# Designed miniproteins, single chains, continued (4), part 46

Each design is a single chain, and the fold is of that chain. pLDDT is the mean over its residues in the fold that is shown.

## One batch from the design tools (miniprotein)

Design m13682
Fold by ESMFold2-Fast:
Structure m13682 (fold): chain A 101 residues (1-101)
Amino acid sequence: MEHYELGLEYFEAGALGLAEDHYKKAIAEDPNYARAWNNLGVVLFKRGQLEEAKEYYEKAIALDPNYARAWYNLGKVLEALGQYEEAAKAFAKAKALDPNL
C-alpha cells in the first residue's frame, strides 16, 4: 500500500504529522490493515495522545490478535497511563507471541 510506505518513510524522518496523514489514508483504503492501525498508534504515543494511541493499538489487536508488537505497544501506553496491572498482562501476551520482545 503506497500510503503505508510513505507513512513509514515520514515516520523514520521524524515528520510525525505527515506520517499520521499517510497512515490515516492507508486505513481509509484498507480498514483491516492492522499494521497501519498499530503505526498510527505509535505516532500518537510519540505525540503524547495516550488514550487515542491505546484505542488504535486495541484496534490493531482486534484485527490481528497474534500481533506481538501491537500487544507490546499496548503495554507501553498502559504503563504511561498508570495502568500497571493491565500493562503487565499486555507485555506477557507480547512475550508469549514473540519471546524476543
Scores: mean pLDDT 88

Design m13683
Fold by ESMFold2-Fast:
Structure m13683 (fold): chain A 99 residues (1-99)
Amino acid sequence: SLELILRLIALKLRLIGLKLELDRLKKEVEEKGITDPEILELLKKAEELLEKAEELLKKAEEYIDKGDYEEAEKLLEEAEKLLEEAEKLLKKAKELLKK
């Protein structure tokens, strides 16, 4: 349905934004020489969640193309939850990086 296509696009845009934030924070960690294991673990876990969300969004797109909207909706819901978790981890890492 059009609604699922629009939701897919919205989640893809959110994924791109979170990947850019992750890259920005990873660069800050490298430039400042941060070795704090909590910060490094948060960024690593966020990266893993974003990679998993990207794969779920790719599968959702394939199911939309096949007309399996029920399976597509489930995959979009799972991807959204992973993006929300990644966002929380990135926010925590950002807070810990503040002086």
Scores: mean pLDDT 90

Design m13684
Fold by ESMFold2-Fast:
Structure m13684 (fold): chain A 64 residues (1-64)
Amino acid sequence: MEAIEILRSRLGEKAAEDAERLIEEMGEALPSLKPEEQRKLAEEIIESFAHMVLAIDRLEERRK
């Protein structure tokens, strides 16, 4: 998953592990969704986190 790799490269291994754990917890919390829908929802959430990380990096660059 590309979003997990973005988190790993920018925030480090622990952030990627925490994101993977959140995906697992969502799967357990939302058992009423079809597996395909669970996967798509998890992917969309992780993609949003990756976009937030990129936005934070841009804000830090503006301080220089």
Scores: mean pLDDT 68

Design m13685
Fold by ESMFold2-Fast:
Structure m13685 (fold): chain A 120 residues (1-120)
Amino acid sequence: MGTPLPTGALEPPLELSASVDGVTVSFTATGSAEDVTAAAQAVITSIIGHLEASPEPAEQEAAARIRALLEAGVPIEDALQEALRLLAEALAKAGLSGPIHVAVDAARRGTAGGGPVVPA
């Protein structure tokens, strides 16, 4: 149980999901508040890029909406929640239906320390 976040910062662990027409998109991130915030920003940027790459006008409008939220200074958590919802809507509109789960995990082995790295 956390206190309200500082403006634009996210508290770990962050777990968000959105479901539209049977498509569920989930996001999880752990680490420091800075790591979680950076991961959320990277995921939002990736979702915007995916939507903007689509030839569908509705998906391009969704990307513009997410950009407008970021420019308006909406909290990163709220912007990410909307991005996940719009991605789920885009996937559902593309004919993906039923119990489809797309997990986006921003937790990367960036801080594994001096341990050996196992390939693959």
Scores: mean pLDDT 70

Design m13686
Fold by ESMFold2-Fast:
Structure m13686 (fold): chain A 79 residues (1-79)
Amino acid sequence: MSLEERLRELFKDVKEEVYAFVKEGNSYKLYRVKDGKIELLETIPVSEVRKKIEELFPGNDYIVFPAGEDGVMVVVKKK
C-alpha cells in the first residue's frame, strides 16, 4: 500500500484540516489532509520539521501526536 493510500485510510473520517509528517530516511514528507483528500506539499529535512510546524501554525497553537503508524506524526491546531 502506498503512503497516500495509508494516509487516506487513517484519515478517512477526518473532517477538519490536519497535517501529516511521514518519515522517509533523513526527511519527512509533509501532507495536508482535508475532506478525505491527501495532498503532498513538500519534503523537508528532519532538522526543519519544527520550523515548518511553526510556519503552518503561526503562534505555535498546535498539538503533535503519533498517528498509530511508525514514522507518522499528525499536527492539528490546538483549541
Scores: mean pLDDT 70

Design m13687
Fold by ESMFold2-Fast:
Structure m13687 (fold): chain A 81 residues (1-81)
Amino acid sequence: LSKAMEAEVLLSLGRMMKTITDLAIERGTISKEEAIEGLRRAKELFEEAARLAREAGDEETLRLAEEEIKEVEEKIKELEE
């Protein structure tokens, strides 16, 4: 995979992990600690996607990854309440 393609794949994986974690939270099927861990893993995927997108000059994927990082950070903060 090119760096740009790898960044897109990681962005998609992060989004999938975030969605699954969010759904599990809403359904009450996981603990708060498990939810935070899932979101942290999603954040790591988005951070790697942003790094690869930046190296590839893929400004769109970089912007999307940065938006996802901010959203996940806000969700983690809410759960740590």
Scores: mean pLDDT 86

Design m13688
Fold by ESMFold2-Fast:
Structure m13688 (fold): chain A 63 residues (1-63)
Amino acid sequence: GEKEKEAVKKAEEYAKKLAEMIKSKYPDAKVEFEKEGDNTYVAKVTYGDETYEVTVHASYFLI
């Protein structure tokens, strides 16, 4: 429904903002933003030889 669409949009916006914040604080890090699954967005951070993932699920924004 409309609430689910809004939740997905908020999840996408939050994940993008999170990726931007990480890149701003760690300019040498490689930051990728991508959609994984219908309601999930992931910010992938590669720093040196290590990769970290931060997952944002649309359900977090579903009220």
Scores: mean pLDDT 74

Design m13689
Fold by ESMFold2-Fast:
Structure m13689 (fold): chain A 102 residues (1-102)
Amino acid sequence: AAAKLAAEKEEIKRLTQQAAAAIDAGDEEAAIEKIEEIRELALKSEDEEVRKLAVGSLLALRRYAEDQGAEEVARKAEEKLRELVEKFPELKPYVEELLAAE
């Protein structure tokens, strides 16, 4: 349903904001928990747009964590991103496109 898709996209955006706030607060455990929730939502979704949004969020969180010196958070974001690409190989070109746009 369109309403379910919109709700899943809003949840990923909210989780991304919460993860970034946790990084800002130095709460790496909370940030990692939100990163795992983003991955789980993407794994459960049948929708490519939700998976692409999750990929974009994990890449943004990895970059932000690196910029803030939160190395463990950055590693976890990269790990969960790799797991999504391994399960959904069709996401690999999208990841490469986002990295090229840096």
Scores: mean pLDDT 84

Design m13690
Fold by ESMFold2-Fast:
Structure m13690 (fold): chain A 106 residues (1-106)
Amino acid sequence: AAREAAEKILEKIEPFPEGKAAVTVAGDAELAELAEELSKKLPERATLLLTRLDPTAAAGAASTPDPETGEVVTLKAAAGGAGASEHARRNLAAFDGLELELAPAP
Protein backbone atom coordinates (compact mmCIF):
# COMPACT_ATOMS: atom_id res chain seq x y z
CA ALA A 1 0.00 0.00 0.00
CA ALA A 2 1.18 3.54 -0.73
CA ARG A 3 0.66 4.60 2.89
CA GLU A 4 2.80 1.73 4.15
CA ALA A 5 5.51 2.51 1.59
CA ALA A 6 5.47 6.17 2.65
CA GLU A 7 6.09 5.20 6.29
CA LYS A 8 9.08 3.08 5.28
CA ILE A 9 10.50 5.97 3.27
CA LEU A 10 10.06 8.34 6.23
CA GLU A 11 12.20 5.94 8.29
CA LYS A 12 14.96 6.34 5.68
CA ILE A 13 14.76 10.14 5.91
CA GLU A 14 15.15 10.23 9.72
CA PRO A 15 18.78 8.96 9.75
CA PHE A 16 19.81 11.58 7.16
CA PRO A 17 20.99 14.82 8.77
CA GLU A 18 19.90 16.81 5.71
CA GLY A 19 16.46 15.22 5.64
CA LYS A 20 17.00 13.61 2.25
CA ALA A 21 16.12 10.15 1.02
CA ALA A 22 16.49 8.38 -2.29
CA VAL A 23 13.69 6.02 -3.28
CA THR A 24 13.25 3.85 -6.34
CA VAL A 25 9.68 3.11 -7.46
CA ALA A 26 8.42 0.88 -10.24
CA GLY A 27 5.73 2.22 -12.53
CA ASP A 28 4.30 5.67 -13.12
CA ALA A 29 1.03 4.98 -11.29
CA GLU A 30 2.90 3.76 -8.19
CA LEU A 31 5.18 6.80 -8.35
CA ALA A 32 2.23 9.21 -8.44
CA GLU A 33 0.38 7.47 -5.61
CA LEU A 34 3.50 7.24 -3.43
CA ALA A 35 4.44 10.89 -3.98
CA GLU A 36 0.94 12.06 -3.07
CA GLU A 37 1.00 10.10 0.21
CA LEU A 38 4.52 11.28 1.01
CA SER A 39 3.72 14.95 0.33
CA LYS A 40 1.21 14.79 3.20
CA LYS A 41 3.76 13.43 5.70
CA LEU A 42 7.14 14.86 4.71
CA PRO A 43 8.51 17.86 6.60
CA GLU A 44 9.00 21.06 4.60
CA ARG A 45 12.79 20.73 4.65
CA ALA A 46 12.82 17.11 3.55
CA THR A 47 13.85 16.44 -0.03
CA LEU A 48 12.77 13.19 -1.62
CA LEU A 49 14.53 11.85 -4.67
CA LEU A 50 12.15 9.61 -6.58
CA THR A 51 13.43 7.46 -9.40
CA ARG A 52 11.74 4.94 -11.63
CA LEU A 53 13.37 1.55 -11.75
CA ASP A 54 14.05 0.32 -15.28
CA PRO A 55 14.87 -3.40 -15.14
CA THR A 56 16.55 -3.28 -18.57
CA ALA A 57 18.91 -0.55 -17.36
CA ALA A 58 19.64 -2.13 -13.97
CA ALA A 59 22.13 -4.70 -15.29
CA GLY A 60 24.09 -2.09 -17.26
CA ALA A 61 23.77 0.83 -14.86
CA ALA A 62 25.95 -0.58 -12.06
CA SER A 63 29.25 1.15 -12.76
CA THR A 64 30.34 2.63 -9.41
CA PRO A 65 30.46 0.41 -6.30
CA ASP A 66 29.31 2.02 -3.07
CA PRO A 67 32.04 1.72 -0.38
CA GLU A 68 29.38 0.94 2.25
CA THR A 69 26.99 -1.26 0.26
CA GLY A 70 29.54 -2.56 -2.24
CA GLU A 71 27.35 -1.97 -5.27
CA VAL A 72 25.59 1.10 -6.64
CA VAL A 73 23.14 0.93 -9.51
CA THR A 74 22.05 4.21 -11.09
CA LEU A 75 18.55 3.57 -12.41
CA LYS A 76 17.57 6.45 -14.67
CA ALA A 77 15.91 4.91 -17.70
CA ALA A 78 12.18 4.81 -18.12
CA ALA A 79 10.59 3.27 -21.21
CA GLY A 80 13.18 2.63 -23.93
CA GLY A 81 16.15 4.54 -22.49
CA ALA A 82 19.48 3.91 -20.76
CA GLY A 83 19.47 7.44 -19.36
CA ALA A 84 17.03 9.20 -17.07
CA SER A 85 13.71 9.89 -18.76
CA GLU A 86 12.27 13.41 -18.77
CA HIS A 87 9.47 12.03 -16.60
CA ALA A 88 11.88 10.65 -14.00
CA ARG A 89 14.04 13.78 -14.05
CA ARG A 90 11.07 16.00 -13.25
CA ASN A 91 10.47 13.85 -10.17
CA LEU A 92 14.12 14.00 -9.07
CA ALA A 93 13.83 17.49 -7.69
CA ALA A 94 16.41 18.78 -5.23
CA PHE A 95 13.81 20.94 -3.53
CA ASP A 96 13.32 21.65 0.15
CA GLY A 97 10.06 19.70 -0.06
CA LEU A 98 8.50 16.92 -2.09
CA GLU A 99 7.29 18.05 -5.51
CA LEU A 100 6.16 15.55 -8.08
CA GLU A 101 4.59 16.30 -11.44
CA LEU A 102 3.98 13.25 -13.56
CA ALA A 103 4.16 13.92 -17.27
CA PRO A 104 3.47 11.34 -19.97
CA ALA A 105 6.54 9.58 -21.32
CA PRO A 106 8.04 11.33 -24.38
Scores: mean pLDDT 41

Design m13691
Fold by ESMFold2-Fast:
Structure m13691 (fold): chain A 86 residues (1-86)
Amino acid sequence: MKVTLELRVLEEGERPIVEATATVSGKDGKLTVAVRATGQPLKVVSGDFKPGDTYTLTLELERRDDIATAEVYSDGELVARKTLRV
């Protein structure tokens, strides 16, 4: 399975919102998408994905200049990672 991961600022401000989007290509498989930031609880979603499926996860940050990291795991292995300073 191939995964394309995008991490972007969805809303700017004193409490920015970041958006992680994972898009699947190749074969079907189970993925875990996780987004974290300093001081924030980890957001995780897991499911069975088919080619062409996309999953979007949003995280509101406590403040500007925090670092957000999005990671995608397939069968317990890290397949994609993006980091963004907001």
Scores: mean pLDDT 75

Design m13692
Fold by ESMFold2-Fast:
Structure m13692 (fold): chain A 58 residues (1-58)
Amino acid sequence: MLRTEIVAEDENGIATRLRVYDEDGRDLGDIRQDGPVGEEGRRALSEQGRAGTREAEA
């Protein structure tokens, strides 16, 4: 499973930037939750996890 950490928060206390790690703790990049870009980033994370499962590495 992918792990996410909050890197930045909005004035409202909502996470605006998340860092993604794989099972090895390797950083896969950042996802934003700010505006439309954040919504697409969250969707990309979901699809990336599905693709990782498809490859069935471990």
Scores: mean pLDDT 57

Design m13693
Fold by ESMFold2-Fast:
Structure m13693 (fold): chain A 60 residues (1-60)
Amino acid sequence: MELIKALDDPDPEVRLEAAEKLGEIGDPAAMVPLNRVHREDPDPEVRKAAAKALEAIAAR
């Protein structure tokens, strides 16, 4: 819950860390919010982290 909320944080470093941790946990509930971040986040590094997290979750 808290990590998914952190994906909406104004700090891109917080969003990046949240995306990485959600990928490590592999929670399928994070797939929809991670897909939003991957498509719409203004920071390209945050979008890249969300894409990697989605791949990690899907690979389970």
Scores: mean pLDDT 80

Design m13695
Fold by ESMFold2-Fast:
Parts: structure tokens; sequence; C-alpha cells
Structure m13695 (fold): chain A 69 residues (1-69)
């Protein structure tokens, strides 16, 4: 469980960094939404399976946004 929460924290940090560095308003908004989703995941009681799936979705979204840079 803790390792999955650590991954979610890393995704939150990456999304915030992308939002802060972006000069494109659309990318900034989308990165901020990923950060908000990661924050929700960290604060809600989730099963290990749910947390793993949510982390996977967040990782995929963030990777797509990073490619648009």
Amino acid sequence: MEKLREEARELLERANELANRSKDLELEVEATMVAMSASVVLNLPMSEEELRKENEKLREKLAELEKKQ
C-alpha cells in the first residue's frame, strides 16, 4: 500500500511541476486536473487494487501531457 501511495505522491509532484512550467494554458489546466486527481486518490480510502488502477490512469494521462510539451 505505502509504495502505491508513494507513486501517487510522485505523480502529484510531476503534474504540479508540469503545470508550473507550462506556458500553454490548456496544458496547465490539464496538468492541474491530473494533480487534483492524484490528491483525491491520496486522501480517499482505497483498496490496493483501486489505488494501482488509479495510479496507472494518472501515469498514462501525465505521459500524454508531457509528450505535448
Scores: mean pLDDT 79

Design m13696
Fold by ESMFold2-Fast:
Structure m13696 (fold): chain A 60 residues (1-60)
Amino acid sequence: SKVERLKAKGEVIANMEEIALTAEAWLRGEPLDDALVARIEASRQEILKKTEEEIEKLKN
């Protein structure tokens, strides 16, 4: 379904963003610490929120 495709898209984007944030921190010599984990989790929550908003738009 379109809903299933949107959920899959959100998960892919969230996973790619985690990789990108981790890679950027490593390349800049920044610590891969709890602060980075918190930033990754915050980014994941925003992406999932946007995914839910897109799903809700399909109902209108």
Scores: mean pLDDT 83

Design m13697
Fold by ESMFold2-Fast:
Structure m13697 (fold): chain A 58 residues (1-58)
Amino acid sequence: DLDKAIYTLLYSEDKKEIEEAIKKLVEANTEKSKKALELALNSTTDPEIKELIEKALK
């Protein structure tokens, strides 16, 4: 469920859940999922999560 993955990416504190959400959003390969990843990249203060999203968008 893309909406669940987007919610997890933006609001979860569990790094493993965030990593799985990033993977699901990349695999979905939709405009909505890409925009969610870009939004998270611009809002995250965690450098490890930021690196994961940057790699996912390449």
Scores: mean pLDDT 80

Design m13698
Fold by ESMFold2-Fast:
Structure m13698 (fold): chain A 96 residues (1-96)
Amino acid sequence: SRADRLVERIEELAEKTIEALKNGDLGGARQYVEGIIELAEQLLDDPEATPEQLRRVKEVIDKVIEALEKYAPEEFADLITRLREVKARLDEKIAS
């Protein structure tokens, strides 16, 4: 489904984010995280998105936040805030 493709793409971008951070590619990491946020917002707007798919994306976002805080917390303070806001919206949709 569209939702399955969004989840898979978010997972792929998360792996690319972690690899970029390990390599000191802060610009690449920023682009990948911006992509994760955009795709997660699309998933939030998808009425066919299942609680399981939303939980999978929430787990991925937690891993991305942890990596950003480990490698470059000051550089990515803005993105960490935005990811936490997306995570809260995922929690609200799961609870619904």
Scores: mean pLDDT 90

Design m13699
Fold by ESMFold2-Fast:
Structure m13699 (fold): chain A 64 residues (1-64)
Amino acid sequence: AAAAQIAALEARIRELQARAQELSMQYNEARKQGDLEKAAAIEAQGKAVQAEIDALKAQIAALE
């Protein structure tokens, strides 16, 4: 019964993981340019994305 919900949550996690990779690349570029303020802002966004991934994984665990 939960399989369709789990599949949807897993698809959302994949989208967020792709976003986290983009943010990691942007963070490295900001650091190379010496833009520490931009790097800090990107790091904060990355932490928010990771928190959302963790919350979705917890939802999947609760459905199993």
Scores: mean pLDDT 86

Design m13700
Fold by ESMFold2-Fast:
Structure m13700 (fold): chain A 70 residues (1-70)
Amino acid sequence: LEQQAEELKQRIKENPNDWKAWLQLGETLYKLKKYKEASEAYRKANKLSPVTSGFLGLKSRRAEELAKRQ
């Protein structure tokens, strides 16, 4: 999981507009319980995504709530 997060961060450095990489990074960080970082990644994915999705907004909000409780 940590290695996957680092690989995804490298992909994002190469293409910062890759919303799929931001989404996968958010999911990986969430599994690592890095909720603040996961929330930020989900927010980036949502802003860059061509799909209007409340799902990404909800994931970001949930991760933000969990980050505040850590």
Scores: mean pLDDT 73

Design m13701
Fold by ESMFold2-Fast:
Structure m13701 (fold): chain A 83 residues (1-83)
Amino acid sequence: VEKINKALDKALKAIKEKIKEKGSLTKEEALEILEKELSKYLSKEELKEALEIFKKELDELGKEELTAEEVALAINRTRKKLE
């Protein structure tokens, strides 16, 4: 429980830093950053579940390029479904 919250917070911070640097991120880039950060804390099965939920939340946003606020919303929805 505590590990996944910390991992999601670190992933969000990393994604926000990349958005500040590049202006926006694609869904694929956001997924890659989340996978990298979560893989440090989650088992292979937990990682797969978290990524599937996050991908669905990104798809529901209906956008090809994501802002920091949109990624934060997707991560918070993912957190809610995992807890």
Scores: mean pLDDT 80

Design m13702
Fold by ESMFold2-Fast:
Structure m13702 (fold): chain A 58 residues (1-58)
Amino acid sequence: SSSFAAAGVYRAAADFYESQGLKEAAEKYREAARALEAGDFEKAEELAKEADELIRKA
């Protein structure tokens, strides 16, 4: 499904940003992946936005 594929993308992003020392942003992406798998697309989008903001401030 598209939500499964998107969750995989968020997990890959989390692993990458954690390797860059951006652990808080990585955790937000992992939470977004879990929200997508639970069918909560609005929560997933907000969590991904929070991760993006943390990356921009880094």
Scores: mean pLDDT 83

Design m13703
Fold by ESMFold2-Fast:
Structure m13703 (fold): chain A 92 residues (1-92)
Amino acid sequence: GQSLKDELSKLIKELEEKGIKVDVKIDGDTVTITLEGLTPQQLIAASLVAIGLELEGFEVTVKIDGDTLTITVKGKNEDDALLAAIELLKSV
């Protein structure tokens, strides 16, 4: 819902203030997050959360290219996917 999109927008701004470039695409039950400019520790933290989401039953695809992380998470519905995306962004 809108409240989750508002929380996501707040987290994006907080990460951008830390020098991380953030792109988020929402398509129904699927959210794609691209994070650029991550430290090795941030890459590890986000990757561990992505593994946790897969174990929780989300369909997760992870791509790492240097300091850029792209994660696609598919939930049962849009709010489910948004909650997963919020958990992921909080790990960074």
Scores: mean pLDDT 85

Design m13704
Fold by ESMFold2-Fast:
Structure m13704 (fold): chain A 81 residues (1-81)
Amino acid sequence: MSEELIEQAKENLLKAADYAEQGDISLAASYSSAAGLLAALSGDEEATKIVMEGNREADKYIDQGDYAAASAVLRKTAEEL
């Protein structure tokens, strides 16, 4: 388990949130996916679950065109780490 990987996952979620708010869904997806991979590599199962659930909820809002809600979900997910 690496605390540094969790901090990097949090940073990537915040970048994903910034890009989602700007409507750059491709970059938002890239950074949120990176956060998921970093959480998984940390070996922290709870952190991995938090990021997976947060990414799933954000993706639902992105599919609806609600980028502000998607950004808020990604920021909340980062705060839960």
Scores: mean pLDDT 86

Design m13705
Fold by ESMFold2-Fast:
Structure m13705 (fold): chain A 78 residues (1-78)
Amino acid sequence: MIEKAVEELRKALAPYLTPGQVDAVAEAVREAIEQLKTKPLDEVISELARRLADIVPPEALTQAAVLASKKIIEVADA
């Protein structure tokens, strides 16, 4: 379920990001999961990584991208 994956991601990101940044990343991931219906996984992950660069500070970008990509892959494999 998309909402469960998004909620788990919010909890994983909370130590690294502000509440507003967590909300923005969670919304970007929700949109990415919807894009999996029409786009290949690698393209969805690449587009998400570009979007995350605008949302999170550079020092947190790698961690946010890894956690978000992992959640998208888990949803795609389900």
Scores: mean pLDDT 79

Design m13706
Fold by ESMFold2-Fast:
Structure m13706 (fold): chain A 92 residues (1-92)
Amino acid sequence: WMARLEELLSLPVEELEKRRATLDKQLQAINDQIRALDKEYEVLKKKGLSKEEREKIRQETIDLTAQALIVIGERFEVDLALRRRKEEEKRK
């Protein structure tokens, strides 16, 4: 991952923007899945949620949140590299 940041800094701005767009789509998909779980939880809660069903939904929410944090971290690295590249381009 240290090599990854160095690689990002060597990429053209256009390639960095494409990577950012891909990460934004991944984050949106994860957020949509979390929202779907919230709706499922509300439906089950009205019908009488079992301890097992509650634990399953909690675990799935934790797993999706962990995935979102990883994508957010990668997006931050790409944004940092893209900012540096745009500043260098502006000075030329």
Scores: mean pLDDT 79

Design m13707
Fold by ESMFold2-Fast:
Structure m13707 (fold): chain A 60 residues (1-60)
Amino acid sequence: LVERAVEAIRELQREGVLSPETAELLIEAVRRAAAAGDDETVRETLRQLEELLERHRARR
């Protein structure tokens, strides 16, 4: 789950949707949530990231 969220963040960075600084902050936030056992936050974040990727890919 965390690895999927990290990959989605890295893909958004490669697509130019996220700055490198924002991508690193989001990766740290996802890893922190997972370490705290907050799997629901990780799942919701992944859903939002995948939705954002789909939206931007459809427009480009």
Scores: mean pLDDT 78

Design m13708
Fold by ESMFold2-Fast:
Structure m13708 (fold): chain A 60 residues (1-60)
Amino acid sequence: SHEERELLDTPLRLAREGYSQREIAELLGLSVSTVSRIVSGTAVPTEETKERIRREGAKL
């Protein structure tokens, strides 16, 4: 969905800006493995993960 694409843009943008997966995980309150799967496009994020991205992304 458009909303899902917008939410996932935050960690993808940070990766494009040169942040490590660990740094992105720390910024968004996620596990490194969750960030790795989002950046690689290999997993559909859970509602908990989407909520963390919404909450922490709003602070950035």
Scores: mean pLDDT 76

Design m13709
Fold by ESMFold2-Fast:
Structure m13709 (fold): chain A 70 residues (1-70)
Amino acid sequence: MDAEFRRAHAELVALVREATKDAKNIEEAEAALAAAADEILAALRRLAEVATPEQRAALAAEAAELRALV
């Protein structure tokens, strides 16, 4: 299970990096992410499906902490 989670997580990270690789600033990165939104959402859904309840809770907590920083 952890190996499947790590694989799905690595796929998501790779998609984000590929989508934003040519972005020169944050605004271009946001536009690139928006253009790749369907693929990113599909990867997030796969990650959620292979994650344990504990891993999902940890990801939700990290997302909440990041949102609080902005």
Scores: mean pLDDT 70

Design m13710
Fold by ESMFold2-Fast:
Structure m13710 (fold): chain A 56 residues (1-56)
Amino acid sequence: SMEELQRRRERAEKAAEDFLKEYLDNLIKKVTDQLQKILDEMREALERLNKALEEA
C-alpha cells in the first residue's frame, strides 16, 4: 500500500538523521578524547623534564 511505503520512507529518513547525529557526537567525543590524551602526555613530558633538571 502507498501508506506503508510512505511510513517506510519516513522511518528511513529518521534513521538517517539519527545516524548522522550519532556519528557527529561520536566524532566530537573521539576528537576531544584524543586532545585530552595529547595534553596529558605533554604534561607528563614537562614533569619529566622538570624533574630531570632538578636532579641535574
Scores: mean pLDDT 87

Design m13711
Fold by ESMFold2-Fast:
Structure m13711 (fold): chain A 80 residues (1-80)
Amino acid sequence: SKEIFEKLEKELLEYLKKNPNASSEEILEKLAEIISKLFGIDTSKLSEDEKQELVSELLGKYLTLEEVEELLEKIFSYLN
């Protein structure tokens, strides 16, 4: 939903602001942590591939395509 997107975006942008040189792996790990908190899922035992799959599944389930694209655009704009 929009509220979940806004919470995820806010926490992710705060992380990126504090960590301007964060790698794609570190960004994925932070996304998994934020999603873990929002949905009450323990991600600590997941591999990087499993975290990526979980992030993709939850983003697709709870966010619209436009919200996912907006989030990805902000991440890519920050990395460039």
Scores: mean pLDDT 71

Design m13712
Fold by ESMFold2-Fast:
Structure m13712 (fold): chain A 65 residues (1-65)
Amino acid sequence: SKKLVDEAVTLARIADLMEEGLSLRQIARRLRVSPATVSRLLKKYGVSTAEELREVAQKLAEEAE
């Protein structure tokens, strides 16, 4: 599914920005979305750390064909 690929890419980008030390507001600004959009995506997958986001992003990428 294209939507799963898009979400996987977004989660991987969020993980990279978290490791760079950006706040949720700064990450949302970098991604050109609202902070609520970022928060909702993290809650959807039950993730909060860069490591958890990378693991979920990898699984979604593998399921998205």
Scores: mean pLDDT 81

Design m13713
Fold by ESMFold2-Fast:
Structure m13713 (fold): chain A 84 residues (1-84)
Amino acid sequence: MKELPDDVVEALRNAVKLAKKLGATAEQIARAGFAIVDSFPELRDADEETIEALAKALEKAMIDAGFSPEEAQRAVELLRERLR
């Protein structure tokens, strides 16, 4: 699957914006991403295409919220490790 459901994308954006306001680390944001994955059963059997789509959505949400590219990349790496 190349595109994530709109609910997943909005949940990521809202969680990342809140995390930025609270001064959250890349590790804390990755943990929030794990909770979102656990809330959507279709993401539990994620193939590599779905993992990549989720990683891109997380990176974009973090950049849009004002995180650095390095922080976004760290969270994406932690998410990929969890899902592989």
Scores: mean pLDDT 73

Design m13714
Fold by ESMFold2-Fast:
Structure m13714 (fold): chain A 69 residues (1-69)
Amino acid sequence: MPKEELEREVEVSMLIMRLSVLKLIAEKQGDLETAERLQAAIDEAERLLAEGKPEEAIRLLREAIEEAE
């Protein structure tokens, strides 16, 4: 397994975890719109991973985190 591919998969997993935490915070704050947007980003990133596009997934997840911060 190429190290670069593994590193990208690990990065995606870490970004999804970070978005999941931000989603939980948004839900606790009553910001359901932000929570729904964060969930949509997670779902799309998982789809991109399934299509073999981890770089696009990373980009999408980073944009979602920046919008939430």
Scores: mean pLDDT 80

Design m13715
Fold by ESMFold2-Fast:
Structure m13715 (fold): chain A 74 residues (1-74)
Amino acid sequence: MDRTYLVTVEAENEEAARRAEELLRADPHTTAVEVDGLTVSARVRGTEEEVRALAERLAAIPGVKRVTVRPVPP
């Protein structure tokens, strides 16, 4: 059961934002990675479990303040 999710990462500093961007760009199911200051957003195609695991990895980055995952409506 594959869906598209919008993943948004809010970082406390530029290093955390860069690490989040690198992690998202390294994921083969991630597209449309955008950086706006300390906020990194990406579209991720996958199962809810896969996207949750990715969000947990992002949240584990030192200096990541918040990770939000939202399903994109069909």
Scores: mean pLDDT 83

Design m13716
Fold by ESMFold2-Fast:
Structure m13716 (fold): chain A 82 residues (1-82)
Amino acid sequence: MLREKAEELVRRAEELAKEAAEALAQGKYEEAARLLEEAAELLRRAAELYREAGAPEEVVRALEEAAERALELARKARELAE
């Protein structure tokens, strides 16, 4: 079911974001950027599945905004890795 798949993607993205936060704390900027980029992709896919499943637009937008924030943080982490 689309909603179940979306929930699984969100949970995986949350786990990746937690790993990214730990990597940032350890100065592993390139690893953190990779994890955040992967999390953002999962959140974007989850938003698409939630939209198809008829979820409230506010839920879809929240996931899209979370993905955008993750990508922004990933860009900053990549700059620090240089």
Scores: mean pLDDT 86

Design m13717
Fold by ESMFold2-Fast:
Structure m13717 (fold): chain A 68 residues (1-68)
Amino acid sequence: SAMEEFEKLLAETVERLRAARSREELMRVVNEALDKIRELAKKYGLDEMELINRLHAAVAAVLAARAA
């Protein structure tokens, strides 16, 4: 399903964000995820902004954990 593909993408992106060793690498991971989310939203007719907001929340959580 569309949500299963999105949840898999989000989980893979979170792991890549946790492994990122620089801000440049982190930004590259986020940009790749944004491109894939746009494709997924177009493919399934989903709310692109809702999916992007969920990605932003995941990015914020990883950054907060790194700052603690």
Scores: mean pLDDT 85

